# Ledger of designs, part 91: designed miniproteins, single chains, continued (5)

Each design is a single chain, and the fold is of that chain. pLDDT is the mean over its residues in the fold that is shown.

## One batch from the design tools (miniprotein)

Design m19149
Fold by ESMFold2-Fast:
Structure m19149 (fold): chain A 58 residues (1-58)
Amino acid sequence: SDLQRQYDRYSTTYNGGQNAVDIGNQNYDQTQDQLQQFQRDRDDSQRRRDQLLDQILG
């Protein structure tokens, strides 16, 4: 029936929207993980720099 076709079309649209939200959330989580990694890398680089300064100046 025409009503069944409309229902199926709207169901497809809804599922597409939900998938887009899920992808957005995954991308957000990945960006947060990368930010945390950059913070760790910065702090590690600071310690390595201090070690190199001791080696150069000692």
Scores: mean pLDDT 77

Design m19150
Fold by ESMFold2-Fast:
Structure m19150 (fold): chain A 86 residues (1-86)
Amino acid sequence: MLSELIELTKDPDVEKRVEAVEKLGELAKSGDIDLSKKAVEELAKLSKDEDKEVRERAIEELKKISEDENVDEEIREKAKEALKSL
């Protein structure tokens, strides 16, 4: 499943990369720390995408993750770090 999402992040279709942002946001909140870390790393890459809509949606998801009290503190901190690197 994560491998399929990583392939979606490389798709030339903007709509598919936007879909990948949404699904990675869900995965970051899944409670599986290792998967959540990788999801945040992929969202950080998408926050620097060539397309403005993809970048804005990735930034929005990182912000939601960083502010979500139901998400593990380590994952929230990783999302905050990604936002600071913009």
Scores: mean pLDDT 84

Design m19151
Fold by ESMFold2-Fast:
Structure m19151 (fold): chain A 113 residues (1-113)
Amino acid sequence: ELREFAEEVGKRVIEILKRLGASDEVLAAVKAELERVLQALDDAEAGRLPEGSFNDKLVELVRAAPTSEEARQEVERWIRNAVRLAALEALVGHGDFELAKRFSEEVKREEEE
């Protein structure tokens, strides 16, 4: 389930941010951005995304993911990137550039494991 995968990735991002000392306000902003990623996945699966080459490809991959290992791996990569970008956008929007930098460094270290 792509939504369940995105929720687990989001949970891990929140736990990293908590360890780095993110405030409740920053965590709430990140959670709001993560909900937008979940909604985008639901909209892609239902074909509700606006017309566009990137959106059309995402819709195709999401629909193929249950029956295609390649499509599933590509969508899971998209989800990881979208969740991390959403978190970074929330941190930058809140003005916490030092936390955004530390978060990027921590994510990079975890990807090496």
Scores: mean pLDDT 74

Design m19152
Fold by ESMFold2-Fast:
Structure m19152 (fold): chain A 69 residues (1-69)
Amino acid sequence: TSKLRTERRTIGGIPVALVYDEDSNTVLAFAITDDPEAAKAALEAAGFTVRSVVPLDNGKYAVLAEKPA
């Protein structure tokens, strides 16, 4: 059974939720932001690979990124 652990953190000034997946040995970063380019740059500088950027109904963006744990 997959086990996930979640944390809230700030990366490069961007508030993110981190999800640690023990089965895949991966950490996922999830950010809701008005500035997806700044969030992508901050996450990439922290060693994450950006997987997707999804526009939301409220003019914000959901940014998903991952890296090995």
Scores: mean pLDDT 79

Design m19153
Fold by ESMFold2-Fast:
Structure m19153 (fold): chain A 62 residues (1-62)
Amino acid sequence: SAQDIVDAAIAKLPEEVRKKVLEIREKDPNASLLDIMRQLTPEERQALFDALVEETRKAKKA
């Protein structure tokens, strides 16, 4: 499930980045993953992307 992958990825982020992502979701519950990423710094975005890739790989025949 895509939502489970996203939630797992967010949970693995550094505390500061995780807090920022949760704040974005609180302000706009309809924000897409891309909308959230656009509000992150390049470094924070890279961390989230890496976590998402890792969780997606685990879901694909882990």
Scores: mean pLDDT 79

Design m19154
Fold by ESMFold2-Fast:
Structure m19154 (fold): chain A 55 residues (1-55)
Amino acid sequence: MEELRERRRRFLAEVAEKARQAKETLNPADYEKFVKELSNEIVEESRRVQAELAA
């Protein structure tokens, strides 16, 4: 359980850093597209963690 929490925490930290860098380098339209794609990755990671916990 702790390993999954640490993995998720690291994943979210990486996602946050990518979003911060994208905000600094991308125009608003590209940033919105990037954030939408990033949001989908967060949802998929959440599903994988839930599936591992349910198994």
Scores: mean pLDDT 75

Design m19155
Fold by ESMFold2-Fast:
Structure m19155 (fold): chain A 100 residues (1-100)
Amino acid sequence: SAEERLAAALAALDADPADERALQAVVHSIMELIDAGRVDAALAGLRRVLEHPDPAVRAAGARFALQLMEDRPELTPLFEARGITRAALEAVAAADAAAR
């Protein structure tokens, strides 16, 4: 059900990148998958957000991922295995704000 909710929320974001409820559903589904020990499925979903064509969606995903790495440091090796580094996440978050 968490994977089904994640897939539906990602499809809703693809249709409307400004859908805040869809973004919230993505975040909640990723957290539920992590808590269920389905970390690879959660990180695959996060990767889709980080690769989204809308820069605001990517920035929101990057901020969430940075917070998740801070709160759950044990996830860092799994993030790195997916090519998700703190420096890359900080760059994505900063690019939306035009701060770099």
Scores: mean pLDDT 81

Design m19156
Fold by ESMFold2-Fast:
Structure m19156 (fold): chain A 95 residues (1-95)
Amino acid sequence: MVTEEEVEEVMERLYQIADRADEIAKKSKNLELRKEAVFLAAQATLEYIHLKLAYDYYKETGTPEAKEHLNRVVERARKTADELEKQIDELEKKI
């Protein structure tokens, strides 16, 4: 079972990934790297929005269904954050 602290940790990770990707897109002179950075930022942002909606739904209702949904969304979001962090680290090496 996920805790609120775990949810907030994953949300912060996704926010930081999106921010890092946006900075690469803003500063890079290479169009291909800029495009990759924009896509990474978009993916992190979308996952953040999905997690935020699931978390808000759980806070509003407190139902077992909402908690199960949140648990699934957090698991997906954590895996996505792990993968996106690897991708942005590789992208930063190309700059």
Scores: mean pLDDT 85

Design m19157
Fold by ESMFold2-Fast:
Structure m19157 (fold): chain A 67 residues (1-67)
Amino acid sequence: EVEKTIKEVVERGMEVFKEKLEKGESTGDAIKAGLEEIENLAREYKLSPKQKLEARFKFIEEVVKML
C-alpha cells in the first residue's frame, strides 16, 4: 500500500519535472517544481516525514539517471 503510494508520488513528480524541461525551464527549476509536487502530494496522502524523504530520494535518483 505505502510503497505503491510512494511510487505514484514519485511518478507524478517526474511528470512535472519532464513537463517543465519540455517547456524550456532550467534543470534546477524543473527539479524544484517536481519536489514541490511531491511535497503537495505527500501532504494530501498524509505521508510520514520518513516516507516523504523516501519519495524525495527516489525522485532525485530518477533525475540523476536522466543526466
Scores: mean pLDDT 84

Design m19158
Fold by ESMFold2-Fast:
Structure m19158 (fold): chain A 85 residues (1-85)
Amino acid sequence: ELEKLKEEILALLEEERRLIEEFRPFNKGFSEEDFKLIEEGEERGIEEARETLEELVRNNDKETLLELKEDAERRVEALKKVLAK
Protein backbone atom coordinates (compact mmCIF):
# COMPACT_ATOMS: atom_id res chain seq x y z
CA GLU A 1 0.00 0.00 0.00
CA LEU A 2 2.47 2.68 1.12
CA GLU A 3 5.13 1.26 -1.25
CA LYS A 4 2.71 1.83 -4.13
CA LEU A 5 2.11 5.41 -2.93
CA LYS A 6 5.89 5.97 -2.79
CA GLU A 7 6.28 4.74 -6.39
CA GLU A 8 3.39 6.95 -7.54
CA ILE A 9 5.06 10.01 -5.97
CA LEU A 10 8.43 9.13 -7.55
CA ALA A 11 6.74 8.73 -10.95
CA LEU A 12 5.14 12.18 -10.53
CA LEU A 13 8.52 13.72 -9.62
CA GLU A 14 10.09 12.17 -12.73
CA GLU A 15 7.19 13.45 -14.87
CA GLU A 16 7.62 16.92 -13.32
CA ARG A 17 11.32 16.78 -14.20
CA ARG A 18 10.54 15.82 -17.82
CA LEU A 19 7.95 18.61 -18.12
CA ILE A 20 10.42 21.19 -16.76
CA GLU A 21 12.82 20.14 -19.54
CA GLU A 22 10.07 21.10 -22.03
CA PHE A 23 10.30 24.70 -20.72
CA ARG A 24 13.87 25.16 -22.02
CA PRO A 25 12.68 26.99 -25.18
CA PHE A 26 10.90 29.52 -22.91
CA ASN A 27 14.08 30.18 -20.88
CA LYS A 28 16.33 31.39 -23.70
CA GLY A 29 18.34 33.54 -21.28
CA PHE A 30 19.91 30.42 -19.71
CA SER A 31 23.24 29.05 -20.91
CA GLU A 32 24.06 25.38 -21.50
CA GLU A 33 25.99 25.46 -18.21
CA ASP A 34 22.87 26.76 -16.41
CA PHE A 35 20.75 23.94 -17.85
CA LYS A 36 23.34 21.34 -16.82
CA LEU A 37 23.33 22.70 -13.25
CA ILE A 38 19.52 22.50 -13.16
CA GLU A 39 19.61 18.89 -14.45
CA GLU A 40 22.21 17.88 -11.83
CA GLY A 41 20.14 19.51 -9.09
CA GLU A 42 17.01 17.68 -10.27
CA GLU A 43 18.86 14.33 -10.26
CA ARG A 44 20.09 14.90 -6.70
CA GLY A 45 16.59 16.01 -5.68
CA ILE A 46 15.05 12.76 -6.94
CA GLU A 47 17.66 10.71 -5.05
CA GLU A 48 17.00 12.64 -1.81
CA ALA A 49 13.24 12.36 -2.34
CA ARG A 50 13.50 8.57 -2.72
CA GLU A 51 15.34 8.28 0.60
CA THR A 52 12.80 10.55 2.34
CA LEU A 53 9.85 8.62 0.88
CA GLU A 54 11.37 5.28 1.97
CA GLU A 55 11.67 6.65 5.53
CA LEU A 56 8.04 7.83 5.46
CA VAL A 57 6.93 4.35 4.31
CA ARG A 58 8.91 2.70 7.15
CA ASN A 59 7.30 5.11 9.65
CA ASN A 60 3.78 4.47 8.21
CA ASP A 61 3.40 8.24 7.67
CA LYS A 62 0.52 7.96 5.19
CA GLU A 63 -0.68 11.54 5.80
CA THR A 64 2.62 13.10 4.70
CA LEU A 65 2.84 10.76 1.69
CA LEU A 66 -0.67 11.76 0.58
CA GLU A 67 0.20 15.47 0.93
CA LEU A 68 3.36 15.00 -1.14
CA LYS A 69 1.39 13.14 -3.82
CA GLU A 70 -1.27 15.88 -3.99
CA ASP A 71 1.41 18.59 -4.24
CA ALA A 72 3.25 16.72 -7.01
CA GLU A 73 -0.01 16.09 -8.91
CA ARG A 74 -0.90 19.80 -8.75
CA ARG A 75 2.55 20.84 -10.04
CA VAL A 76 2.47 18.29 -12.88
CA GLU A 77 -1.07 19.36 -13.86
CA ALA A 78 -0.06 23.05 -13.89
CA LEU A 79 2.99 22.32 -16.08
CA LYS A 80 0.91 20.24 -18.52
CA LYS A 81 -1.65 23.05 -18.87
CA VAL A 82 1.07 25.59 -19.69
CA LEU A 83 2.69 23.25 -22.25
CA ALA A 84 -0.69 22.44 -23.89
CA LYS A 85 -1.26 26.17 -24.49
Scores: mean pLDDT 72

Design m19159
Fold by ESMFold2-Fast:
Order: sequence, then C-alpha cells, then structure tokens
Structure m19159 (fold): chain A 95 residues (1-95)
Amino acid sequence: SSEEIIARSLERVRRLLEAAGVPEELREQILARLKEKLTAVLSQPVASKEEFVAILGEELRALEEELVERLGVPRDLADQIAQAVYLEVLEALDA
C-alpha cells in the first residue's frame, strides 16, 4: 500500500539521517517534507510503471535541490536521501 511505502521510506531515511548525525529538528523537517512529496507522488494517476519511475525521479531531484537550497542539507547527504527513497519505492513496486 502507499502508506506502507511511505512508512518504509521514512524509516530508511530516518536511520540514514541519525547515522549522519543530523540534529533532531532538521531531521523532522526533512522527514515531513519527504512525507508530503511521497504522498503527492503516490496519489498521482499514471499510465505505466515507466511513467511513474520518471515522475518519481523528477520529484526526488526537485526534493534534493530543496533540501540543499532551503534546509542547508549537504549535497552528498541530499543525494543519499533521494537514492534511498528511489530504491525503497522501486523495491516496493517489484513486490
């Protein structure tokens, strides 16, 4: 379900942020924005898996830029967050 995909993605990112030593306040801001973004992407009607993967990639790229520019997240960490979410969502689609 979309709720399970969101929950797993958030938990994966939370662990990544904790391991990277990100402060609690910033972690919660990142996770809240990610939840909002994933909810929007997963609720969007799409014609194919290929279309969904393309939209997901574009939205995660936009999220990465937002994390760097608005929240001051280091580029390398923002890239790791985007990659972790992308892999989690793709794994869920293959189940």
Scores: mean pLDDT 85

Design m19160
Fold by ESMFold2-Fast:
Structure m19160 (fold): chain A 120 residues (1-120)
Amino acid sequence: SSLEEDLREIAEDLRKVLEYAKEVNAPQEIIDAIEGMLKVVEDLLAGRISFEEALERLAEIAKRLKEVLKDDPLSVEVLEAVIEKLEEARRKGDEEEGVEAIREAVRAVEEIVKRIAKKQ
């Protein structure tokens, strides 16, 4: 897929995760993190930020989310892996690796919201 098509799909997936997070009454910090990620992807699609800046901002959001979820070792482990992948893709300047890192960040947040819904 083209970069633009991949990012549009990612934005749509983030909107679905955001709606689900609101439906399950996820903590406001989790909702804010998802909204922040969506804004980064939308800003990237609109050409308002560079791909490098988008990966940096997503890594920052993931780091803040890791602090919010510090008492959940599974979420911490997954977020650490996502942060490393986002930072590595940014260092390499590889758009394909960057897109995969963003997709993994979305999947990580979706799984976190699903666990919150289970109160575990």
Scores: mean pLDDT 88

Design m19161
Fold by ESMFold2-Fast:
Structure m19161 (fold): chain A 98 residues (1-98)
Amino acid sequence: SKEEFEEIIERLKKLIEEIKKAKTKEELEKLAEEAIKLTLEAIKLVEDLEKQLKLIGLLLSLIGLKFELKISDDLEKIKEELIKTIEEIIEIIKEELK
């Protein structure tokens, strides 16, 4: 449904703003987990196989960044990569909207 895609986009945009404000690894881990959850919901709704595969690739990137949070102290780099990955997810989902 178009409305379901619009809701996911709105929630992902809110996550980007929360990531920008996050100061701790624990906050970023929770935000990354929410982004993973929203991306999984988008994958279930997208019918185009090529777009599903692109979203799966971005999902794996989010999982990798969540792992990197456990071993890296460079929070600003992880924030930038989380934001970039979420922006790419939003652009793919926007293609479902005319």
Scores: mean pLDDT 88

Design m19162
Fold by ESMFold2-Fast:
Structure m19162 (fold): chain A 61 residues (1-61)
Amino acid sequence: LSPREKEAVERALEVRRRHGRLTREDIREIARESGLSPGTVTRAYNRAVEEEGERRLAELE
């Protein structure tokens, strides 16, 4: 992943934590701010959440 993709993923995770969900509109805003396409942000975010979410949940609970 590029540094921009990692930054976009971090922003998306913060939005999800604060709002309890992440919408397509949130992803579009993050994509605009990071200079990426919404599709790129969505794929990077989903991949990171699937990997971290499953492992973190198992470790903490």
Scores: mean pLDDT 71

Design m19163
Fold by ESMFold2-Fast:
Structure m19163 (fold): chain A 99 residues (1-99)
Amino acid sequence: MLKPTDDVNGKRVTILAGGSGIRGAVDATRTLIRQGADVTLIAIGDRIPDSLLDQARRNGARVIRLPSDPQLAAQRARSLQPDLILPMGRLGQQAASLY
């Protein structure tokens, strides 16, 4: 669970998102970066519009694109050693359950 601003300031946050979760994940990158977080978005799936990923990058997030493999996404997230994991959408939630 994400707490107020103080809980993310200076922290590494990894967002796990794919499919229907990707738009909300891009919005979350903006909010978290405004709160001082170091944000990585793991975008799960080959059919994500580049315009949405470019928006996340413009917000200041690092973007990692992976195939539709929740286990691979979970392994990649663990390798980043984040302070917080934020799952968004079904694919994000599946990846977080494997983390």
Scores: mean pLDDT 82

Design m19164
Fold by ESMFold2-Fast:
Structure m19164 (fold): chain A 90 residues (1-90)
Amino acid sequence: SLVDEINKKVAEKEEEVGKILDKINEFGSSEERKKAGEIVEKINELILQIDEVVREYKQGKISEEEARKKVEELMKEIEELIEELKKIAE
């Protein structure tokens, strides 16, 4: 289902974020940990927006095509934030 596909993608991104964050928490400075925390908060807000898109889809407020487009745009923003997080870990 679309919901299962979205949940799988979110779980994969959460796993990637967790691995990068573990590295920053082990080897990073106080400033790097603070910056990483701010990025993670932004990623969590985007995940909450994906949850809202899924709710709107389940309520029949948006089509599957509209839900896919909105999730794709939010996933792209999450991927850009993950790249910023990776740069802190380097």
Scores: mean pLDDT 90

Design m19165
Fold by ESMFold2-Fast:
Structure m19165 (fold): chain A 77 residues (1-77)
Amino acid sequence: SAEAERRKRFEEQKAAYEKLYAEVEALLRAGKEEEAIKKIEEFSIEQLSKDHELTPEALERIREGAREIVADIKAAL
């Protein structure tokens, strides 16, 4: 059913986000901040571009957002 497919996609997406967060934390603990930023940027591009082409303005916002997210995670460590 459509409900079962939505639940499966939600659970898969949740697992992907949890894995990303753990990888970013590991990179930050290792002092690899730029690699952590790139990882969030690449993940965001993959998630957003699957359904449509991203504009240059959208790519710039993703880069800025990735730096902010990494800074927030780093501050929480």
Scores: mean pLDDT 79

Design m19166
Fold by ESMFold2-Fast:
Formats: C-alpha cells, sequence, structure tokens
Structure m19166 (fold): chain A 66 residues (1-66)
C-alpha cells in the first residue's frame, strides 16, 4: 500500500541520516520481501549504498514520499 511504502521510506531515511547504513540495508531487503517497494527501487537504493552514496539513497527514498 502507499501508506506502507511511505512509512518504510521515512524509517529508512531516518536510519541513513543517523549513519546507520546496516539498518537501512536490512530495512530495504525487508520492504522488498514484503512487497512494500519494487525490486527496481530496492536495487537502486542498495547500489547507491554500496557506492557509499548515502545522499542518492535518501533522494530515491524521498521520491517514495511524493
Amino acid sequence: STAARKAAARELIRALEEGDVETALAGVRAALAKGIISKETADRIIEALREGDVERAIEILRELLR
């Protein structure tokens, strides 16, 4: 649902803003497994985090709040 997707995005943004990349990665995988976010969105976030591009990961997550 849209509400679940926005809630997940808010939690993941908070984790990343706190510097908790491990919690954010676990949260992305959990959201994907539950069908809350698409595989394409999850892959983009995971790729950004693997590159160390936390700002890009947050930008992708903010799109889920729009």
Scores: mean pLDDT 86

Design m19167
Fold by ESMFold2-Fast:
Structure m19167 (fold): chain A 74 residues (1-74)
Amino acid sequence: SLPKPEVAKSILDSLFATARAYRERGEVEKAKRIAEGALRFSDKLAQHYKSLGDEEAVKEFEKYREEARRLLEE
């Protein structure tokens, strides 16, 4: 089962911090792999909370999806 929104956001924030740290070290492939994971996780969270009618959680995870996409495009 998927975690509660606050726990999920904490996980996503950690994934983004880790991806950026790998990029700073020149480990671009590792950074992209983590960003891909964050994108998939954010997508699953948005879909899950949409099915529950939690509109605020959906908006939050949609923002995380956009951030993960930007990490992949850089």
Scores: mean pLDDT 85

Design m19168
Fold by ESMFold2-Fast:
Structure m19168 (fold): chain A 93 residues (1-93)
Amino acid sequence: KRVVILAGSESKMPDAEKAKEKLEAAGFEATVTTDLAEALARALAGEADLLLVDKSNPAGIRGAEELGIPHVAVDFSSEKSIEEAVEKAKEIL
């Protein structure tokens, strides 16, 4: 099961990497990107089963909704939000 993590900006990459570590500990393969087009293209190609999208990135959320891509909105600055997103990924995948 593959998850792509879409960080809202480069400044959020360290927090997105923490989400990656927690997903990998839960048995998922995870990749982090700041590129919306890359994240959506990977999901459409079947290379990602789920997107984790920064709550501060409404374009990422809308893109996933419009294309019917499974996604979870996450506040990467919140450890609790990251933990809740990992549990949601386990429920979905």
Scores: mean pLDDT 80

Design m19169
Fold by ESMFold2-Fast:
Structure m19169 (fold): chain A 89 residues (1-89)
Amino acid sequence: SRDALEQQLAAMEAQYKKLVEEAKEIISKETDSSKINKISGLIIALGGLLYMARVYIRNGDLDKAQAALAEAQKIMKTLQDLLDQVKKD
């Protein structure tokens, strides 16, 4: 339902904000440009998908919104895994 997708988007946007703050802290101490570029690319891609999900929900394109949120969830996991790996290095 639309309400379920709006709740999912809100939860993912909150998690995105936390990941962006964590990434900023990591990037401030990182000298490897390859790692910085990968983290930044994932943040941009994730932000774009969450923005598109919001647009799709607003327009009633609920199937497209669900697909965008599913892709965003995959990128969010990839970003979290990368941030966890960089913190251990």
Scores: mean pLDDT 88

Design m19170
Fold by ESMFold2-Fast:
Structure m19170 (fold): chain A 64 residues (1-64)
Amino acid sequence: SAAAVARARALLRRVSLTREEAAELAKLIDNPAVAELLLRQASPRRSRGGSRAPLAAVADEIRA
């Protein structure tokens, strides 16, 4: 929905996502509009195995 896209956009202002993280988050949300937004805004950097945002909690925030 438009609300989910708006929440995703607001969240991306606070959190940097790699393309890998964006792809996993898109799977959890299962919304093509949100998936497109996440992948478009994703940073083209490699995952360094460091501390990552809890993607399940992020997905719930977008879906709420």
Scores: mean pLDDT 68

Design m19171
Fold by ESMFold2-Fast:
Structure m19171 (fold): chain A 61 residues (1-61)
Amino acid sequence: LKEVAKKILQYILDNKLPDKLTREELIEVAKKVGITEEQANALFEKLGKDEITRGDLFELL
């Protein structure tokens, strides 16, 4: 999960994406960095949210 969060966070920072991403938006980002939809959904389960911020991803590192 930590490696999944790291790859997604790096893509968000490199591409200057919005601070908040919905589940659907994050799944699309995950696909672009070679992460499965199942792995992306595990992030939302871990955080208990339907929207993820950069701060939420940093907490998983």
Scores: mean pLDDT 78

Design m19172
Fold by ESMFold2-Fast:
Structure m19172 (fold): chain A 89 residues (1-89)
Amino acid sequence: MEEITVVTVVPADERAGERVAAQVKAQVPEAVVDEALVEEISRAAAEARERFGARYLAVASKVVGGEVVAAQGAAAPTAEEALALLQEA
């Protein structure tokens, strides 16, 4: 079974999940990203922006058998900080 981790950095806004899904599909064209996961990522990004002034979200998406089975995210004011926080998780 093929396991791929796709790391993406997107603006922390209401479309963050859609951007993550697009970047995952760009790297793994057959990947299926659940709509509920897309909505959750977008919601988390928007909340981080509102509560903490986050501008970027870094997401690690685990793809197994063509499906995104897990996603971990970190939000920060800069893309570099978001990636650093994601790597510590």
Scores: mean pLDDT 82

Design m19173
Fold by ESMFold2-Fast:
Structure m19173 (fold): chain A 85 residues (1-85)
Amino acid sequence: MIDEAIELLKNKDFEKALEVLRELAKKSTPEIQKIIENAIKMVEEFIKNGDYEAAILVLEALKHYLEGNFRKADELLRKAVEIKK
């Protein structure tokens, strides 16, 4: 599911990528749902600003969080924030 959303973002299929993420959130626990919803908000903001690389990094960070790789997720999220807005 998350890998599908990343590939859709790379292909600029933004609407479908966000729909996949919202569906993933609905099927998740409340704690995971909150994390996914926060990622969706960041992705939407970066897409509107044309910062597609940052949007992709946010989803890569989310993927690592869901896999329990918290350090790698944090590194990717910081990298996304450093991209020009």
Scores: mean pLDDT 81

Design m19174
Fold by ESMFold2-Fast:
Structure m19174 (fold): chain A 112 residues (1-112)
Amino acid sequence: SAAVQALLARYSPVEILNLPPSELARLTPAEQEELLKRAAEALPAEDVPAVVRELETMLEMDSAALRRRAVLILGYLAPKAPERTIPLLERVAAEDPSPEVRALARRHLATL
């Protein structure tokens, strides 16, 4: 997608993972997932702890959409930081109030 490539050229990985929902809403769901995946894969190792802390905060929010986004990003980060991400994904898979968010966490855990 030209839109995905433009955002990847304009923003750092950290900036992309912190884009407001309104900016992501300009993309299709498939483009949003591709953008977040590429940003997570490109995220420098030194930035991972800070990003995981932000995602952990997002998992405490009442919005299932924000928690789903946090789970998606944690899943893409898991190969880089399994010790930080796997415990959070396991907690979500067991305890999140949304069945859909729990299912997403289980799918990511199954591919690790």
Scores: mean pLDDT 87

Design m19175
Fold by ESMFold2-Fast:
Structure m19175 (fold): chain A 65 residues (1-65)
Amino acid sequence: SERDERIDRTLARVSAALQRAMAAGDPEKVAAVREILQELIDRINAGKDPDEVEAEVDRRLAEVE
């Protein structure tokens, strides 16, 4: 479904950000991205609108990266 494809793309983006933070050896960035990932999972499980979830993830990743 479009929802599942969007969720998969958002998860892939956060996972890529986590890999970048780990490769950079920055524990503060790693912790921040892990927090974003957990909040993404929590929002998905709560049935939040994918547009709302994507916008929040994009904003928070921009602040960390």
Scores: mean pLDDT 81

Design m19176
Fold by ESMFold2-Fast:
Structure m19176 (fold): chain A 93 residues (1-93)
Amino acid sequence: SKEDEINRLKTLADRYESAARAMEEIIKLLKEGKVDEAIKMAENLYQAGLLPDAKKVAEAFKKDPEVGIKLAEESLRKQRELADKYRAEAEKL
């Protein structure tokens, strides 16, 4: 139904918004030099299925912190874009 589709899109938008906020916290921890905390947070989010690219970010950060931060910022941008996309799709229905 139309209501079920609106609710599905809103749920997707909320999930991507939550993933974006989690990635913002990971970036903050990385920039503060709290490397182990950032890696653990990223690995936990990946295992929980909340942030699929978090494992790639964690692995990149272990090899090169600057590359890891760039990948984290790229992930943040993608999560924000998806949240906005699904929110806009829900509003069109």
Scores: mean pLDDT 82

Design m19177
Fold by ESMFold2-Fast:
Structure m19177 (fold): chain A 104 residues (1-104)
Amino acid sequence: DELEKAIEEGAEEGAKEFIELAKKYNNDAEKVAEELGEKIKKEIEEYEDDELKRAKIIAKALVAAGLLSYLSQNPNSSDEELKKQAEEFKKRAVELVKEALEKE
């Protein structure tokens, strides 16, 4: 299923980029949000009419939002704790986006 693959790829990219930016900005949630938000905004504007790319970006945005919320509440999280949360948020984002896009 190309749609499911796009959703999974988006969630993976969101988690990966979040972890890299969290490390780059020493868990500064506001700076991570600024740079990650700008990247996602640009992708939304470039791929508005591509259904698979939109599904990928939606999954990426959901993972990013969840992890940013977690980091904001847990600024002293270790790299390993953030990776564990990234795996949980990826799984939830994939199921949520798949349900929203495939049921209607």
Scores: mean pLDDT 81

Design m19178
Fold by ESMFold2-Fast:
Structure m19178 (fold): chain A 74 residues (1-74)
Amino acid sequence: SYTPVTDEIVEQMIASITRNGEVVREEALKRGLSEEEAEKISQEVRRKGLLSVSQLYKERGEDEAAERFRKLAE
């Protein structure tokens, strides 16, 4: 059964997506990419993560949560 989304869950998901972006940035730097390239990859990973979660919540009728994630991806 699906548990309704809360603001706390939304904040935890945002924190997780942000952390994934930071990990990807660090790994890109280790592979010899520039700071600018690493930041662009990190931003794109975070953006895609936010949009994926937005779509999932929209499909579940959680329109407010979906819009919050969509706006953060801008």
Scores: mean pLDDT 84

Design m19179
Fold by ESMFold2-Fast:
Parts: C-alpha cells; sequence; structure tokens
Structure m19179 (fold): chain A 77 residues (1-77)
C-alpha cells in the first residue's frame, strides 16, 4: 500500500472502530455490524486497484481489529 492509502485506511478504521465500540457498549448489535460493514466497504473502495491478495489481507486485518474492539466493549458492558 502507498503511504497515502495506509493513512486513509487508518482514518477509516479509527472512525469505524469508534462507531462499532459505541454501538457494542450500547448493546446495539445491528449498529455494531453496520459499522463493521460500512468500514469494510470504505476500505475496499480505497484498495479497489490493488492486487486481490493485498485487498484480502488488509480487509481481514481491518475486520479482525473491529471484532476485537466489539468483543472488548461487550466484555466491559
Amino acid sequence: LSPEQQEEVKRVLIKGASKAQAAAEAGDDAAAQKAVDDTLKQVGEILKDEPPEVQQQTLDAVRSSLETVINYAKEQS
């Protein structure tokens, strides 16, 4: 990934993680899932011209990060 793409993915992930965490803390599983889906869609758009391997690896990392945030928030509830 270019430095510009990495920074954009990071910004999208931070916003998505914040939304997912807030929804999970509120017990709103639908809103938490929507935050994950919206974040993955935005990251996929950033990576659309990248090789499929790079797209898949980055999307998997983003999904894993968001799942970690959601699970942590649910444990704190």
Scores: mean pLDDT 80

Design m19180
Fold by ESMFold2-Fast:
Order: structure tokens, then C-alpha cells, then sequence
Structure m19180 (fold): chain A 95 residues (1-95)
């Protein structure tokens, strides 16, 4: 019989791919901020990093045609983005 991993749906693959892409974008922005000597957790640096992460995530979500509800959570930023990350984490744990 097929294992749950072997029977993964296209939607399960998209959730995993999305989670990995979110982590990749966060890492990329963190490296960019560090390169520009903006590695201190000042309110201005945090706001700039969040803006960069949000813009790149919005581009990716639009290119992939992901649900409008998820796009709105990213546009909201902060709490909305954190809720999306926790939802994706729970989905990944179910796969």
C-alpha cells in the first residue's frame, strides 16, 4: 500500500512548497538587511524587513494564483502574516 507521503495531493505539495518559499524569502530579506548594516532590531529596520518580506510574498502568491484570503493576510502584515505562518505549520505537520 502507498504511504501517506506517496499519496500526497497537489494541494499538500503546494502547502509544503509555499512554506519553504516563505522561509526562503524571510532568509533572503534577513541577509539583505544584514548586508546593508540594518541587522539591529530597531523599529525602523523591523518595519523595512516586514515590508520587503510582504512585497516578495505578495508577488509569489499572485504568480501562483493562491487564495485571495491568504493574499489579504500578507497585505495586513504583522499579526495576519503570523496567523498564516502558524496555519501553514499546522498543515505541514498533518502531511
Amino acid sequence: PLSPVEAATEEDKEVLELALKILEIIQEVAEEMKKNNKNEATPENVEEAEKKIRERLLKYFKEKGLPEEWIKKIEEGGEGLEELVEELKRKVDEI
Scores: mean pLDDT 69

Design m19181
Fold by ESMFold2-Fast:
Structure m19181 (fold): chain A 60 residues (1-60)
Amino acid sequence: MLPKEVENLLRYLATQDVDVATLKELEEALKDKPEDFLLKVSELFKAGKLTVEEVIALAK
């Protein structure tokens, strides 16, 4: 199960017209990462410091 913060981020992005394929790629990239990494990335994204593409690239 993903941390609540990551689940909230994915749900938020779905309301912002991000396509399902991009959301699935993001979930796959993040699912095996440690919790502290996931929380930090979520916070930076909410602050406008990272794009979805940058998050995926960092997680690979």
Scores: mean pLDDT 72

Design m19182
Fold by ESMFold2-Fast:
Structure m19182 (fold): chain A 125 residues (1-125)
Amino acid sequence: SEIQELIDLATNSEDRETRLRAVLALLPHIDDEEVANFLVRLTTEEEDPTVRAVAQALALYSVGRSIEELEKIAENTKDPRERAAYYLVIYLLTGDERYLRLAREAAEEAGDEVLLRVLEELEAS
């Protein structure tokens, strides 16, 4: 299944960009219990801070946390990688281009080239 292929990529890829893209691609499947359980587990097992932050934002949403609660986490964090990851997830959930801009500004502050590539592709869509 697509879900199992994405979980395998997110877990086993040596490339952090491949893992990030696989985690983001699970968003349409967020209501699936297998995906929700995987995202919660990934918050403790993922070593890359950006991929972990994306998993955290998605896991919080999967257990019923609101967009407003995710935005407050993004606004209060001192880590620009965590801020960029949360704004990226909020953008994907809402389609609001304001969050895409905020994610890019935070990714530029973090110097995260993988996030910047993902954001550039989303801006060109």
Scores: mean pLDDT 90

